Designed miniproteins, single chains, continued (4). Designs and how they scored, part 60

Each design is a single chain, and the fold is of that chain. pLDDT is the mean over its residues in the fold that is shown.

## One batch from the design tools (miniprotein)

Design m14058
Fold by ESMFold2-Fast:
Structure m14058 (fold): chain A 104 residues (1-104)
Amino acid sequence: MSFEEFAEEAIEEIERTAKELKLSEEVIEMLVSMTRAFLRHVGALVAAGRLSLAQARELVRAFVEEVKKVMKEAAENKLSEEEFIDRFSQVVQATGARLEAAAA
């Protein structure tokens, strides 16, 4: 499986989970957009030879699981869209730091 195929499956899993948890359409659209931007960055590192496909897949899987946790907490605690965006941004930043360390 190419990284592009894997990335699309990851986006689809996040979108599906968000819909199952009955998150708002606007939150889902934002989440998909931000995840797609992050995965494009990961794909660029793989294409540049700075990150192996195996490392990229493990980091993306960890990212998806952390995002799913945030989505479940939002559904349970009825987080505002702003609070959800802030937590999601923290997950993206933390995963980005791990990517940069792995790609060095």
Scores: mean pLDDT 80

Design m14059
Fold by ESMFold2-Fast:
Structure m14059 (fold): chain A 65 residues (1-65)
Amino acid sequence: GAKEEKAREFKEKADELLRKAVLAAARGDYQTAQRYADEGRELAEKAAKELGLSLAELRKMVSSL
């Protein structure tokens, strides 16, 4: 349904931000890594709000994808 599609879009964007954060940290660029982590947190909050879910409910839905 529409919620699963939005959760999948969120998962893909979150996975990309996590990848970028890990790569930045591996290079010693902790400022950039923190920026990507902050963007991921803001994305999660926005996605949960848009879907009418709590962050825990969003994480549970994403984990089932």
Scores: mean pLDDT 80

Design m14060
Fold by ESMFold2-Fast:
Structure m14060 (fold): chain A 87 residues (1-87)
Amino acid sequence: MSDLEKAYKLLKEVIEKYKDSLPENVYEMLVKKLEEIDINNVEDVKKAAEEIFTAILSYEKDEKKKEEAVEMGRKIAELIEKAEKKE
């Protein structure tokens, strides 16, 4: 599994983990964006990650869950950077 595929899988897991914190229309928009991106394109995955974490951090009210989202975002960012360096 490529580092971008790992990042994509984690992004999907993050959306599902925080779905109850997101308005239904925002959740559906993020799921659709993730389904439409090219998982082999670093910029597509990076933009999807930015949009997903921006939404989660805007709507999540629990401080501990926000901290967990930031940590997950860092792990995903590291996978994206690793994928960029291998190309």
Scores: mean pLDDT 82

Design m14061
Fold by ESMFold2-Fast:
Structure m14061 (fold): chain A 102 residues (1-102)
Amino acid sequence: LSPKLKIAREVRELMLEKLKAAPQPMSREEVEALVDEVLAETQAKYPDVSADDLYVQTGIILALSSSSDETANELAQELRQEMLAAGYDEAEMNRIVSEMLS
């Protein structure tokens, strides 16, 4: 496996754990705080990996999209649009998602 794919999977799993432990329903600020915690943990473990790395962000988006919380799902859509606006390729994001789920 690509080292980046391993990071994406770990980020998704960590995000899902935090979402499951959080009181529901969540506010936007509460969901954003959980994302910040996941990014901080990932940076501590992988200091050479940027918080806006495509694999890291795809892992977070996939976890948020899989949540039963509507606020988390809305943030996932917003983060995906921000990535597209930043010039990331939609097909590349979809490829990473497919590899994470296989």
Scores: mean pLDDT 83

Design m14062
Fold by ESMFold2-Fast:
Structure m14062 (fold): chain A 80 residues (1-80)
Amino acid sequence: MEYELTLTLTLADGSTVTLNLSGTPEEIAEALKAALQALGLSEEDATRLAEGLRTMLESGMPASAAAQLVAREATELLNR
């Protein structure tokens, strides 16, 4: 099954970054990991968030809810 997700992240300077992710849960997880690392997250944190998103989507969590949870955690990590 293919998904389409939009995540909005808030950076320390108050600017926002919008990530548009689409594809299978595996493809979305890979894209999210790469995007989070490009924004300055460690490989460990980016991998954990990407794996968490994949698990949420595969468990049948609504895509919007999964995106909101991951965006919130990524925003916290980027601002610490």
Scores: mean pLDDT 83

Design m14063
Fold by ESMFold2-Fast:
Structure m14063 (fold): chain A 94 residues (1-94)
Amino acid sequence: SAVEAGREQARALAEELLPAAPPEVQALAEELLREGRYVEAATLLLIASVFRDPELAIELARAALAGDAERRRALLDELDERYRARGEELEAAL
């Protein structure tokens, strides 16, 4: 299915980006991967590596792991505001 294919692609992307990420981002991404949250792990790593914003990536991952949907939404809105053109592409991938 498209959903299963998308999850496997997200996992592969996360595994590719993981070694280059800062240690704190790596730890949070590994936790998301252990929980099967591949899209969220890939998103965290993309924000940290492509946007070069590890602080935003760390806060987003912590909100996701805590199940804080309101905080996640606020952080995604902040990502969209800071990186609008790239943020739109990232939201389409979620």
Scores: mean pLDDT 77

Design m14064
Fold by ESMFold2-Fast:
Structure m14064 (fold): chain A 90 residues (1-90)
Amino acid sequence: DAEKFRKLHEELKAAGKSDAEKQAYLLALLSGETELTERLTEALRGLARLEENNELTERQRELAERLLEAAKNKDGEAFREALEELEEEL
């Protein structure tokens, strides 16, 4: 799992938009829920790809914000709901 974590961390740094709060949020997820961490990793890769191509929609941005907010509030249900909706938009 160290290699997966390292690549995710490097991708967040490379994006230039990942702050300490986003990194702390991902570290918290990695500590407890590997399934959600893997799904989050794939969703973040999708978002980064769309952003690079200027294809990121307002809905996708909104869902990404909701996902981050839910994680900061430790609201597992809201987090899973936002992740599911985001996955459907990718």
Scores: mean pLDDT 65

Design m14065
Fold by ESMFold2-Fast:
Structure m14065 (fold): chain A 63 residues (1-63)
Amino acid sequence: MKELYDKLKEELEKLAKEKNIPPEVRDEIMAFFDMAYTVNPDDEEYLKKIAEKLKEIIEEIAK
């Protein structure tokens, strides 16, 4: 699980940076993802679902 968390977090940070998301918004996205992992640490499918939704949010903000 930690390896998946680390990989997804890196992907989210890279995407947010590439899309020029403001630092304060990036911090909120990362905090939400960290909370999702903390609340459901063994739920791999939940973590993937949250990461997918956050990527969609990043893309919408970048529009």
Scores: mean pLDDT 80

Design m14066
Fold by ESMFold2-Fast:
Structure m14066 (fold): chain A 72 residues (1-72)
Amino acid sequence: MEKEKIEKEIEKLVEELEKNLKPGDTNLNEEQLEIWARIVELYTKLVLNPNKEQEEQLKESLEKSIEEIKKE
């Protein structure tokens, strides 16, 4: 994925997240957590340029983290 395309996707996701967040709110709902996880994934690709295996591991780790948060 090209850097410019990743940057645009991150910006779009950040805007969507910001529209739903109140200042100081640390409790994200399910949709917001998914958006946050996607932002982290894309930002990691932009900075570290990971291979396919690393991308899959990152995605699985983020999905697991979201499930842990939902259970609390």
Scores: mean pLDDT 69

Design m14067
Fold by ESMFold2-Fast:
Structure m14067 (fold): chain A 69 residues (1-69)
Amino acid sequence: MVEEQIERAEKEAEELKAKDPSLAELAEALKKVAIATAYLQAGDESRREEMLKMYEEARRIALEIVRRS
């Protein structure tokens, strides 16, 4: 179940990058949030630190995009 959600998030990010390369950074941030959320919903404690890093990285990407706007 978690692997299917991760695979979907990865495919959606690649599809978005293929359609619009200018959204590559946003697609990567959305992928990180989706994967972290999948781990959280699965209750996988072994991934907690990885999830927190993914959320922080996604936040940094989003803030950089806003800063450039």
Scores: mean pLDDT 77

Design m14068
Fold by ESMFold2-Fast:
Structure m14068 (fold): chain A 91 residues (1-91)
Amino acid sequence: MDEKKREAEELMEEARELALKAGEKTGDVELVQKGMDEREEEMRRLFAEGDYDGGMSVASLALTSAKVMLISAEVDEEIRRRREEEARRAS
């Protein structure tokens, strides 16, 4: 059970790093940071209640969501960059 808590904390740390990178690209760093704080709090609450599977699920979902957010942010940034280049060439 302590091993699950440690693994979940590691997943949550990785999720936070990826989510903050995504937030920097979208300009939503404060919103992303608040969301990650809420998820970490939920994970810790579940572990305190003895729901180790629930806590691990929160951490795993946070990491998956962060990965998706970063990929989406990178794609959106590239699309915006290309549109700006086209606009500069059209003027």
Scores: mean pLDDT 82

Design m14069
Fold by ESMFold2-Fast:
Structure m14069 (fold): chain A 66 residues (1-66)
Amino acid sequence: SLTLTGAAVPDPEEQAKLEQAGRRGAEAWRRSAEVAEEMAEKLKESDPEHAEMHREAAERSRKLQE
């Protein structure tokens, strides 16, 4: 039989680790967005097409940060 006990109510210690990992993930996506925004700005003169791609990547990272 399929059990959902561990999946539905995780251990407090494991729950804290998952929450901390989530916060780290959000920070990583935030850093990725900042880097992508900077790359977009640097490339806007030499390669505007790739600059737009980096801008889109930054927006995606911002959404994943949430």
Scores: mean pLDDT 73

Design m14070
Fold by ESMFold2-Fast:
Structure m14070 (fold): chain A 96 residues (1-96)
Amino acid sequence: SSLLEELRKALENKDYDTAKKILDEIVENGSDEEILEAADIIYEHGVKGVREGDLEALDNSEALLREMRSKITNPKIRLYIDIQLGILRIMRGVYS
């Protein structure tokens, strides 16, 4: 979707305020598939941040995933995000 492309651009620019607004729109009005894709985009940004030593990208990706999880009622999507957050925490310990 165009919102997913806008989310990618906001993250690339480190515009986390805009990324949060786009994410809130996706969580409120998006399909389960769009919500999972948004989680993957944020997760990939965090993973790249760890590998490049960009702790700002990691911290903001974890914060966005936690915020997203708090607003989602679907237990399968919540579990998916919990797994992503777990992996980012492990990577933080290895690369920090």
Scores: mean pLDDT 89

Design m14071
Fold by ESMFold2-Fast:
Structure m14071 (fold): chain A 67 residues (1-67)
Amino acid sequence: SAEEKARELGERYKLSDEQIEELAETQIVDVEKIMEHLGLSREEAYQLALEILTEMREAGFYPGLTG
């Protein structure tokens, strides 16, 4: 399920509980929220967001990107 995949990715990439819930519900990865939560640069957060996006696509979901 999208919820299980979001939890798996959230644990691996150290996302917040709120980000995990949002990802499960919307399938949108938010670069700015990753930057804020993890203290990453925009470039680092964008690369991490692309990894999450790729993994969700490989799992059969249709994710998007914002921020």
Scores: mean pLDDT 85

Design m14072
Fold by ESMFold2-Fast:
Order: structure tokens, then C-alpha cells, then sequence
Structure m14072 (fold): chain A 102 residues (1-102)
């Protein structure tokens, strides 16, 4: 029972961070302001780092499956944020690539 409660508490914290990151991803998808997009992207990266910290805490508690899940979800959130930035700014992405090639 004590271990089951600890796992449930850590799982609830993982789900809360994922929920917050998903909210920021929706804001990132909705914005057309480049400065706002950068700020929201940084926020998703920060929340993903907090998920990695929770994964370490879960691993230290012997909850290897939960730790692996938290790591996986952090990676998926980071990947989705990158995809949204590139999809929203295909012209900016092309201009950046051209500038780097010059």
C-alpha cells in the first residue's frame, strides 16, 4: 500500500506536468507572434526538463517503468514543440537554412 501510494503520487505529478506542457503546446500552435512562439517553446522545454527530474526521482524510488514513461513523454513533448515551430514558420525555417548556407 505505501509503495502503491508513492507510485500514484509520482504518476499524478507526471500527468500534471504533461497536462501543463500540452496546454503550452496548444498556445504555441495558436500563436502567430514569433516572440510569443519562442517564449512558449522555452516553456515547453522547461516543463520537459521537470519531467526528466521526475523520471530520476521515480528511478531512485525503484519505479523503473514510471521513470521510462516520464522520459518517453518528455522526449515526445520536446519533439512535438520542434515540429510545431518548424510547421508554423516554414518560411522562417527556409530563411534560416539559406542564411546558414551562405
Amino acid sequence: MAMEKREAQLRARVEELVRRAEEKLRELEATDDPEERRRLFEEVMRLSAELVALAREAKAAGLDELAAEAYRRAGELMERAVELVLAKDPEFAAERAAREAA
Scores: mean pLDDT 79

Design m14073
Fold by ESMFold2-Fast:
Structure m14073 (fold): chain A 66 residues (1-66)
Amino acid sequence: AGLVNNQLLEQAAQIAYESSSNEQSRQQWLKFFEGEIEAASSNEQEAEQKKQYFQNAFKKIVESKA
């Protein structure tokens, strides 16, 4: 419970963006982190909320081209 915080989700989003050299690799990293978020969450509702935050953080990075 509570193993994932917003700062870790933002770091995961940045790693997914920077570590992927192409679109296929990027989707693999996104799926990996979503799976880790699910595994670290206490329940399905928490997992959904954390995945949404992660996805929003990733979108923000893509928009800023960080």
Scores: mean pLDDT 76

Design m14074
Fold by ESMFold2-Fast:
Structure m14074 (fold): chain A 80 residues (1-80)
Amino acid sequence: SIDDVISDGMGRMGQIIDQIRRQGQTQPITDQQSVMDQVSDIMSDGMDRVNQAYRQGDIDRVRQVFDDTVQQLNQIRQQS
């Protein structure tokens, strides 16, 4: 169901964000804040795209948008 897709996507994003926060604990506050600002921008863009696909009833597009957003968050995690 679409609720399952949303639940899975949100869970995956939350896990990666938690990992980014943990990695940032030894960094200066300014650097951590810059990373978290990038995370917030990626999440905002991803959620806007999810909402657009949801309004169109396109479950496959919702899944794809979550996958794209997770990949972008993983790139931030790897760079941090």
Scores: mean pLDDT 81

Design m14075
Fold by ESMFold2-Fast:
Structure m14075 (fold): chain A 80 residues (1-80)
Amino acid sequence: MEELAEKYGEKLKEMAKEFLERREEAEAALAEAAPDLGEEVARRAGELLLQAARAFLEGNIKEGVELLGEAIRLVLDALA
């Protein structure tokens, strides 16, 4: 079980690095969605995504997943 988490963690770290390198693009996408989400929700979701990416880079996979889940839930609740 832990071996799979470590292999998955390496892929998540690579994805997190790509996300951080593309952070400006991700922030622009959230800004484009802001009229539908609301400016406050878009900002909070972006902050949670950045914290999740940082957690994955630090190897805190559980924390990163929890933060990512909060960001997704926040966006889905705003779109409902």
Scores: mean pLDDT 71

Design m14076
Fold by ESMFold2-Fast:
Structure m14076 (fold): chain A 85 residues (1-85)
Amino acid sequence: SELTDLLIEYENLLGDINDQLFKDKDYDLVQRLHGMQVENSYLSLKDSLQKQIEFLEEIKPQLSPEQQEKVDKAIELGKRIIELL
């Protein structure tokens, strides 16, 4: 389904963002991203995605231009998923 395909693409993109943060030794952002996933485990998928988008928008200015492009793509995918829910 379109929803399943978008969710897989979104999760893969977040994985790439997290892997690059690890390589860049930005462990504080890695911990914040992981902490958000734990906190969001009790939320609906829509509410979880909305919080993830807000977090990505918050951290975007401190990232490299290459990471900012990936974050923008993740925000776009997250918003598209929310519209299908």
Scores: mean pLDDT 86

Design m14077
Fold by ESMFold2-Fast:
Structure m14077 (fold): chain A 129 residues (1-129)
Amino acid sequence: MRKLRILIFDDNEEMRERLLELLKKIPLVEEVVAAPGPTALLGIVASEDFDLLILDAEMPGVTGAELIARLRAEHPDKADVPVVILTSSTDPALHAELYAAGAVAVLHKPVTEEQLREAVLFVAELRES
């Protein structure tokens, strides 16, 4: 398995710091980049290659499903990048909407180290298929 370069975004600073800490402990992770906002995330994705995006469903001015749709529409050359969504919602309808938008996994906050490890492993295997 190749090591992964991961781009993350979460509006909550404590969650961003926790994601950085947990992801850096995973041996399959080469680098983690944190975007300061949705617009910055779109710009970073356009200019750099990532193996995985980990995004908050609860973002100012855009939903997680809308952000996935914008990524696919505005950057079709990056359309194959897997997206994992983190959400505080237990609503099955929201989860279904995120999967329909193209998320490969939806994880409930607070996310565990094991859940992140499993998602990273799944994406690493998916990219080698």
Scores: mean pLDDT 79

Design m14078
Fold by ESMFold2-Fast:
Structure m14078 (fold): chain A 79 residues (1-79)
Amino acid sequence: SEEMERLKKYLTKLIGDEERVNELMEKIRNAKTDEEFDEVIDELAKYVKEELSKKYTPEQAERLAKTVRDAVRFIRRRE
C-alpha cells in the first residue's frame, strides 16, 4: 500500500532505525487476524514511545505513539 509505504518512511525519519521500523511494518502486513494486528500495533506503539522518550517529554512521547497507532489502524481499515 502507498499509504503504508509513506508511514514507514515517516517512522524511519522520526525514529532513525530503518531496520527495526521495516521489521514492525512487515509484521503489520503479515498479521492475518485482528488479534495479531492489535498485538503488533501495540508493539510498534511501545517501541515508538520508548525511542521518543529519549528526546521528548513522557506526555509528548505517549501522544506521538498514540497518533502512530491510530494512523496504522486507520490505513489498514481502508485497505
Scores: mean pLDDT 80

Design m14079
Fold by ESMFold2-Fast:
Structure m14079 (fold): chain A 74 residues (1-74)
Amino acid sequence: RPHLTLPVPSSASEEEKAAVRELAARLEAAGADVTIEEVDETDLEKLQALTEEVLAAQRADLLALVAAVQARAA
């Protein structure tokens, strides 16, 4: 039921994109609605800093959401 968007830079490697798809599938199996959105941006330096921070923050939020869903489902 929680809706979550996973941004991925269009310049990301196939390996990175595959990892994001696998994460999305696991979250959907846990009961979340997940969309993957490719982001194009020409500001490469800011994009690198932002994507690294956003991915780290999303990982923490995803873990917290999964834990909350499991705690509530038990």
Scores: mean pLDDT 67

Design m14080
Fold by ESMFold2-Fast:
Structure m14080 (fold): chain A 79 residues (1-79)
Amino acid sequence: SMSLEERLDELIREAQELKKEAEELGDEKMAELTQQMIETLQELKSRAKEDPEGVQQELEGLERFLEQLKRHMEQKKAE
């Protein structure tokens, strides 16, 4: 089973990969959105031990947001 911290680390890695792809494609807005997501995930990781329930609730929203950003990137690549 993946811990909350491991899930956060995985999402941070995925967001970092997506940001790199956005930068390579010249999609400045996507790069900004993925950077904001990385910062939010890092902040959640810092408080995961103190507020695991609140972090879990926000994590669900961020997982959905990352899925939306990935779909946008797929469409961008397909033109």
Scores: mean pLDDT 84

Design m14081
Fold by ESMFold2-Fast:
Structure m14081 (fold): chain A 96 residues (1-96)
Amino acid sequence: MAAEAERRARELAEETGIVIVGAEESVEEAIEKIKEAGAKGLVVVGTAEDIARARMIGEEVAKRLPDVVVGVAGERTPLSGAEEAERVIREVAEAL
């Protein structure tokens, strides 16, 4: 279920030119993916247990890459952050 939701979120992100990363990834890994993809948006997916880390990653990416629009998924639906990611990706795409 989570892996399927993650796959759908990744497909939507590719369609919209947005990079998606999990809270387990580093700030440096997120920045590298953004640069490699030439993306203007990032969505960090967290859960209730790691939402603070997901926010920290988003805040640091926004500081280092101020032209990138950053969203965080998992704040409102901690049991299904990946499913919320589709909505957050659309919100970030609208802000591009």
Scores: mean pLDDT 71

Design m14082
Fold by ESMFold2-Fast:
Structure m14082 (fold): chain A 86 residues (1-86)
Amino acid sequence: SEREKLLKEIKELEEKLQELGRQLSAALADPSTPRSKIAELVAEIKKIMDKLADLYKKLEDDPAVVAAFEQHVEAYKAALEALLAS
């Protein structure tokens, strides 16, 4: 029951992350898109990634696997921040 709820939440967040990723790509391809809109999309993506990391930690008992996942999430967030700084 709890595991099924976590898996459902993960699936819904992954689908939303894919949608936001498509919106970000479209926004970046359009030079008329204001930087505030890019920043908004990046902030939303980061929030979903943080939620996914927390949910994944609840499903995984191996600390090394959890640490690898968290490192991957932080690296991706850093790349998004670098994009905004450019």
Scores: mean pLDDT 78

Design m14083
Fold by ESMFold2-Fast:
Structure m14083 (fold): chain A 70 residues (1-70)
Amino acid sequence: KEELEKKINELKEKYFKLSDEYVQLRAQIAAAVAAGDKERVAALRTEYSKVLDEISKIMIEIKKLQKEIK
């Protein structure tokens, strides 16, 4: 039980860090769009997609582990 809770807490820490990166990337994309920087927008959107994929994987893993400790 403690080992599962520790793993869930570690995944939540990663989620919060990725969530902060997600918010920052959204702001950067908005700024790049406003500046008309098409190359910057494309690069940032690629990074944003990668962060979203990681967040989704972590969320699925957290939910899976939470069901195991019920």
Scores: mean pLDDT 82

Design m14084
Fold by ESMFold2-Fast:
Structure m14084 (fold): chain A 68 residues (1-68)
Amino acid sequence: AREEAIKKAEEAAREAYEKGLSRTEAINKGIQAALDVLRASGPVTEQERRQILSEAQKAAEEVIKELE
């Protein structure tokens, strides 16, 4: 779940930014993709969910930085 959530966040952020969405919108798309993976996966602890979302946001930010 964690690795897939982060990977999907990176993919969604990259696609959104390349299609002309703003940095903020692209990061939000990445976070949404991570949330969708977590919803499709089994239950995770609140602490683990928070950590995964934090890492997904950082991964999305890093992908956009590479595209700047």
Scores: mean pLDDT 79

Design m14085
Fold by ESMFold2-Fast:
Structure m14085 (fold): chain A 65 residues (1-65)
Amino acid sequence: AKSQEQKEAVQFISDKYNATKKPITKEDVNNLLKPYKLDQHKKKVVAAIKQYAEDNNVPLDFEIT
């Protein structure tokens, strides 16, 4: 099951892509991660975003680094 933070991040990505039809940028992801200071929370949110993008064919305009 996804945490509340993962659900909120996925909802943001879904809403933005459906409204704009533009790829999700690195800045979008960084803004979603700003409230979190622990790497474990950031990793879980990023993993949820990537999984949602893969499952729903949402383009991501950033490299995995």
Scores: mean pLDDT 74

Design m14086
Fold by ESMFold2-Fast:
Structure m14086 (fold): chain A 94 residues (1-94)
Amino acid sequence: DAEVREEAAALDALAAAQDPEALLAEAEEELEKVKEINLKKIEEGENLEEMKEMAKKLKKYLEEVLKVTENPVARRILEMQIEMIEEILKKIEE
């Protein structure tokens, strides 16, 4: 898929242009904030079915991007994003 390849190439280029430790630390901090916001929305009970559908679609897309991503830092960021989505999905299903 052209879109998956373009996303992977963009992530590889971004990771190659940045300091790996700084980029990973920034990604971890941003993902923790996004996770906290989403978990709060789940507790409030707003749009849970839509959130679940979107999360499943996003996870599948990120898994396809990960398959063609070559840079180890970019791969780690994608893995962290997938892990966050899995935690969100698990919380919605409770």
Scores: mean pLDDT 79

Design m14087
Fold by ESMFold2-Fast:
Structure m14087 (fold): chain A 85 residues (1-85)
Amino acid sequence: PTIQQLLEQARRALEAGDYESAARLLVTVLTMRVTDAIMEGNGDLARELSDLLVTLRTRLEQARRDGDWETLGAVVREGLDWLES
């Protein structure tokens, strides 16, 4: 699947209230973008995206531990908005 298709699927999951599927898809897209940046030799972008991925995973895991689905949804929405900009 293309990054665009995965982003659209993640947005649909978010709109349906399926925050776990949306979060998984968002992480998948970021992982693909990190891989692309590494393969293109763009070390600065790869580092930026890797740092974002680590921060995102940490925030998502914290929201899951707290049972805070509203925060999990907000974190996913922020990540998708950033990637779609």
Scores: mean pLDDT 83

Design m14088
Fold by ESMFold2-Fast:
Structure m14088 (fold): chain A 75 residues (1-75)
Amino acid sequence: KKAEDYLKKAREALEQAEKAIADGVERSTVVQLISEALRYARKAKEYAEKEGNPELVKESDELIERARQLAERVA
């Protein structure tokens, strides 16, 4: 449940970051949203590992990678 809750938050933050980029929002705000998404995705992975759920670990790694790719794109 904790891993799923953090995955949901990570997805929401990542969607907000993508929308902010599309809307031409200030770079500093976009970076904040990406950082938030990355932090939640890392928490999701931590809890997924504790719960012994390899599927949620994989989903968390995918979100971490997406957030990193988005960060590189806006750099």
Scores: mean pLDDT 84

Design m14089
Fold by ESMFold2-Fast:
Structure m14089 (fold): chain A 86 residues (1-86)
Amino acid sequence: ALALQQAAIAAADAGDLARAAELALEALREVAAVTSPELRERLLELARRAAELYLSGTLTDEEAAALQAEEEALSAEAREALLAAA
């Protein structure tokens, strides 16, 4: 799931938004199948807020680092749930 999510971000950075969306949906499907809807919703909310701030051009490096840390913590929680389900 993480590899697909990172590939989706890389595709978006390259301007291939359709491919990025496809890869992101595939990664989310994998996570949603095993993790709770609550974890999925929290990951999507953080990703949405991070993207919104990034697109606004007002996001500071410090704020970006804080959002990344929270996203990584939630990803670790999702990974733990996936490992428990596997």
Scores: mean pLDDT 61

Design m14090
Fold by ESMFold2-Fast:
Structure m14090 (fold): chain A 85 residues (1-85)
Amino acid sequence: MVTAGAASEAVSLFSELGEKYPEAKEVMEEAQRGIREGLAEGYDAAMRRLDEARERASKTPLKEEVLKALDEARALLDAGAAAAA
């Protein structure tokens, strides 16, 4: 359930993961920027950016942890859009 800040929480998650995994920082930073920019246009743009980040992450040595984090962030965006509250 989401009431406010679901998208902000997703952005915060990427920032935290970039600090924890410096090797994945560039991917996390790109996803964070994409979500912030995408929110101005809507969830569609934000999700498209996540898809691009996920594709890039699958090629990294930390792919399992990065993909899991991206999946969690995508679930937050989906919940925000579905809740419409």
Scores: mean pLDDT 62

Design m14091
Fold by ESMFold2-Fast:
Structure m14091 (fold): chain A 79 residues (1-79)
Amino acid sequence: MRERAEKLLDEAEKLFNEARELRKQGYPKDKVIELLEKALSLYVEALELATQAGDRDLVDRAQKMIAEVKEELERVKKE
């Protein structure tokens, strides 16, 4: 469980970073939103696995990243 949660967090982080980079480069909003939605999905799955593993540090990290991705999605959708 923990190792799978960590791998999902790493994958989600890569997608989130890619979305931010594409946004800075002026890529179409829809592509940025797609990457952010994929990252959010992976962070949510990581949170579920971290909770099952009882790993409070991973749970806290996943919750913080979910909040950040949601904020970024709102910002992108408003632009």
Scores: mean pLDDT 85

Design m14092
Fold by ESMFold2-Fast:
Structure m14092 (fold): chain A 82 residues (1-82)
Amino acid sequence: MNSVEEIVEKFRELLESVPGVSEEEVEEMVKAFRKGLEELVAKGEYESARLGALFEIQYVGKKHNVSKELVQQYQQEMLEVL
């Protein structure tokens, strides 16, 4: 697992590439994601942290009607830093 900062920045990049996601939504989601990730990493819950990151990508994709293929691509890009 890469640093929390690298994971959070990758998550931000992926959210910014999703059509229909506002700057406010990106900021709110990144803030919530960072907090959850930091808490899990501090507890040594690395598997939960990885699963949580992948789940957040799937959730955003479903909410914004992103194709299954693109969601899978974003999850693969997240796995590179997880």
Scores: mean pLDDT 82

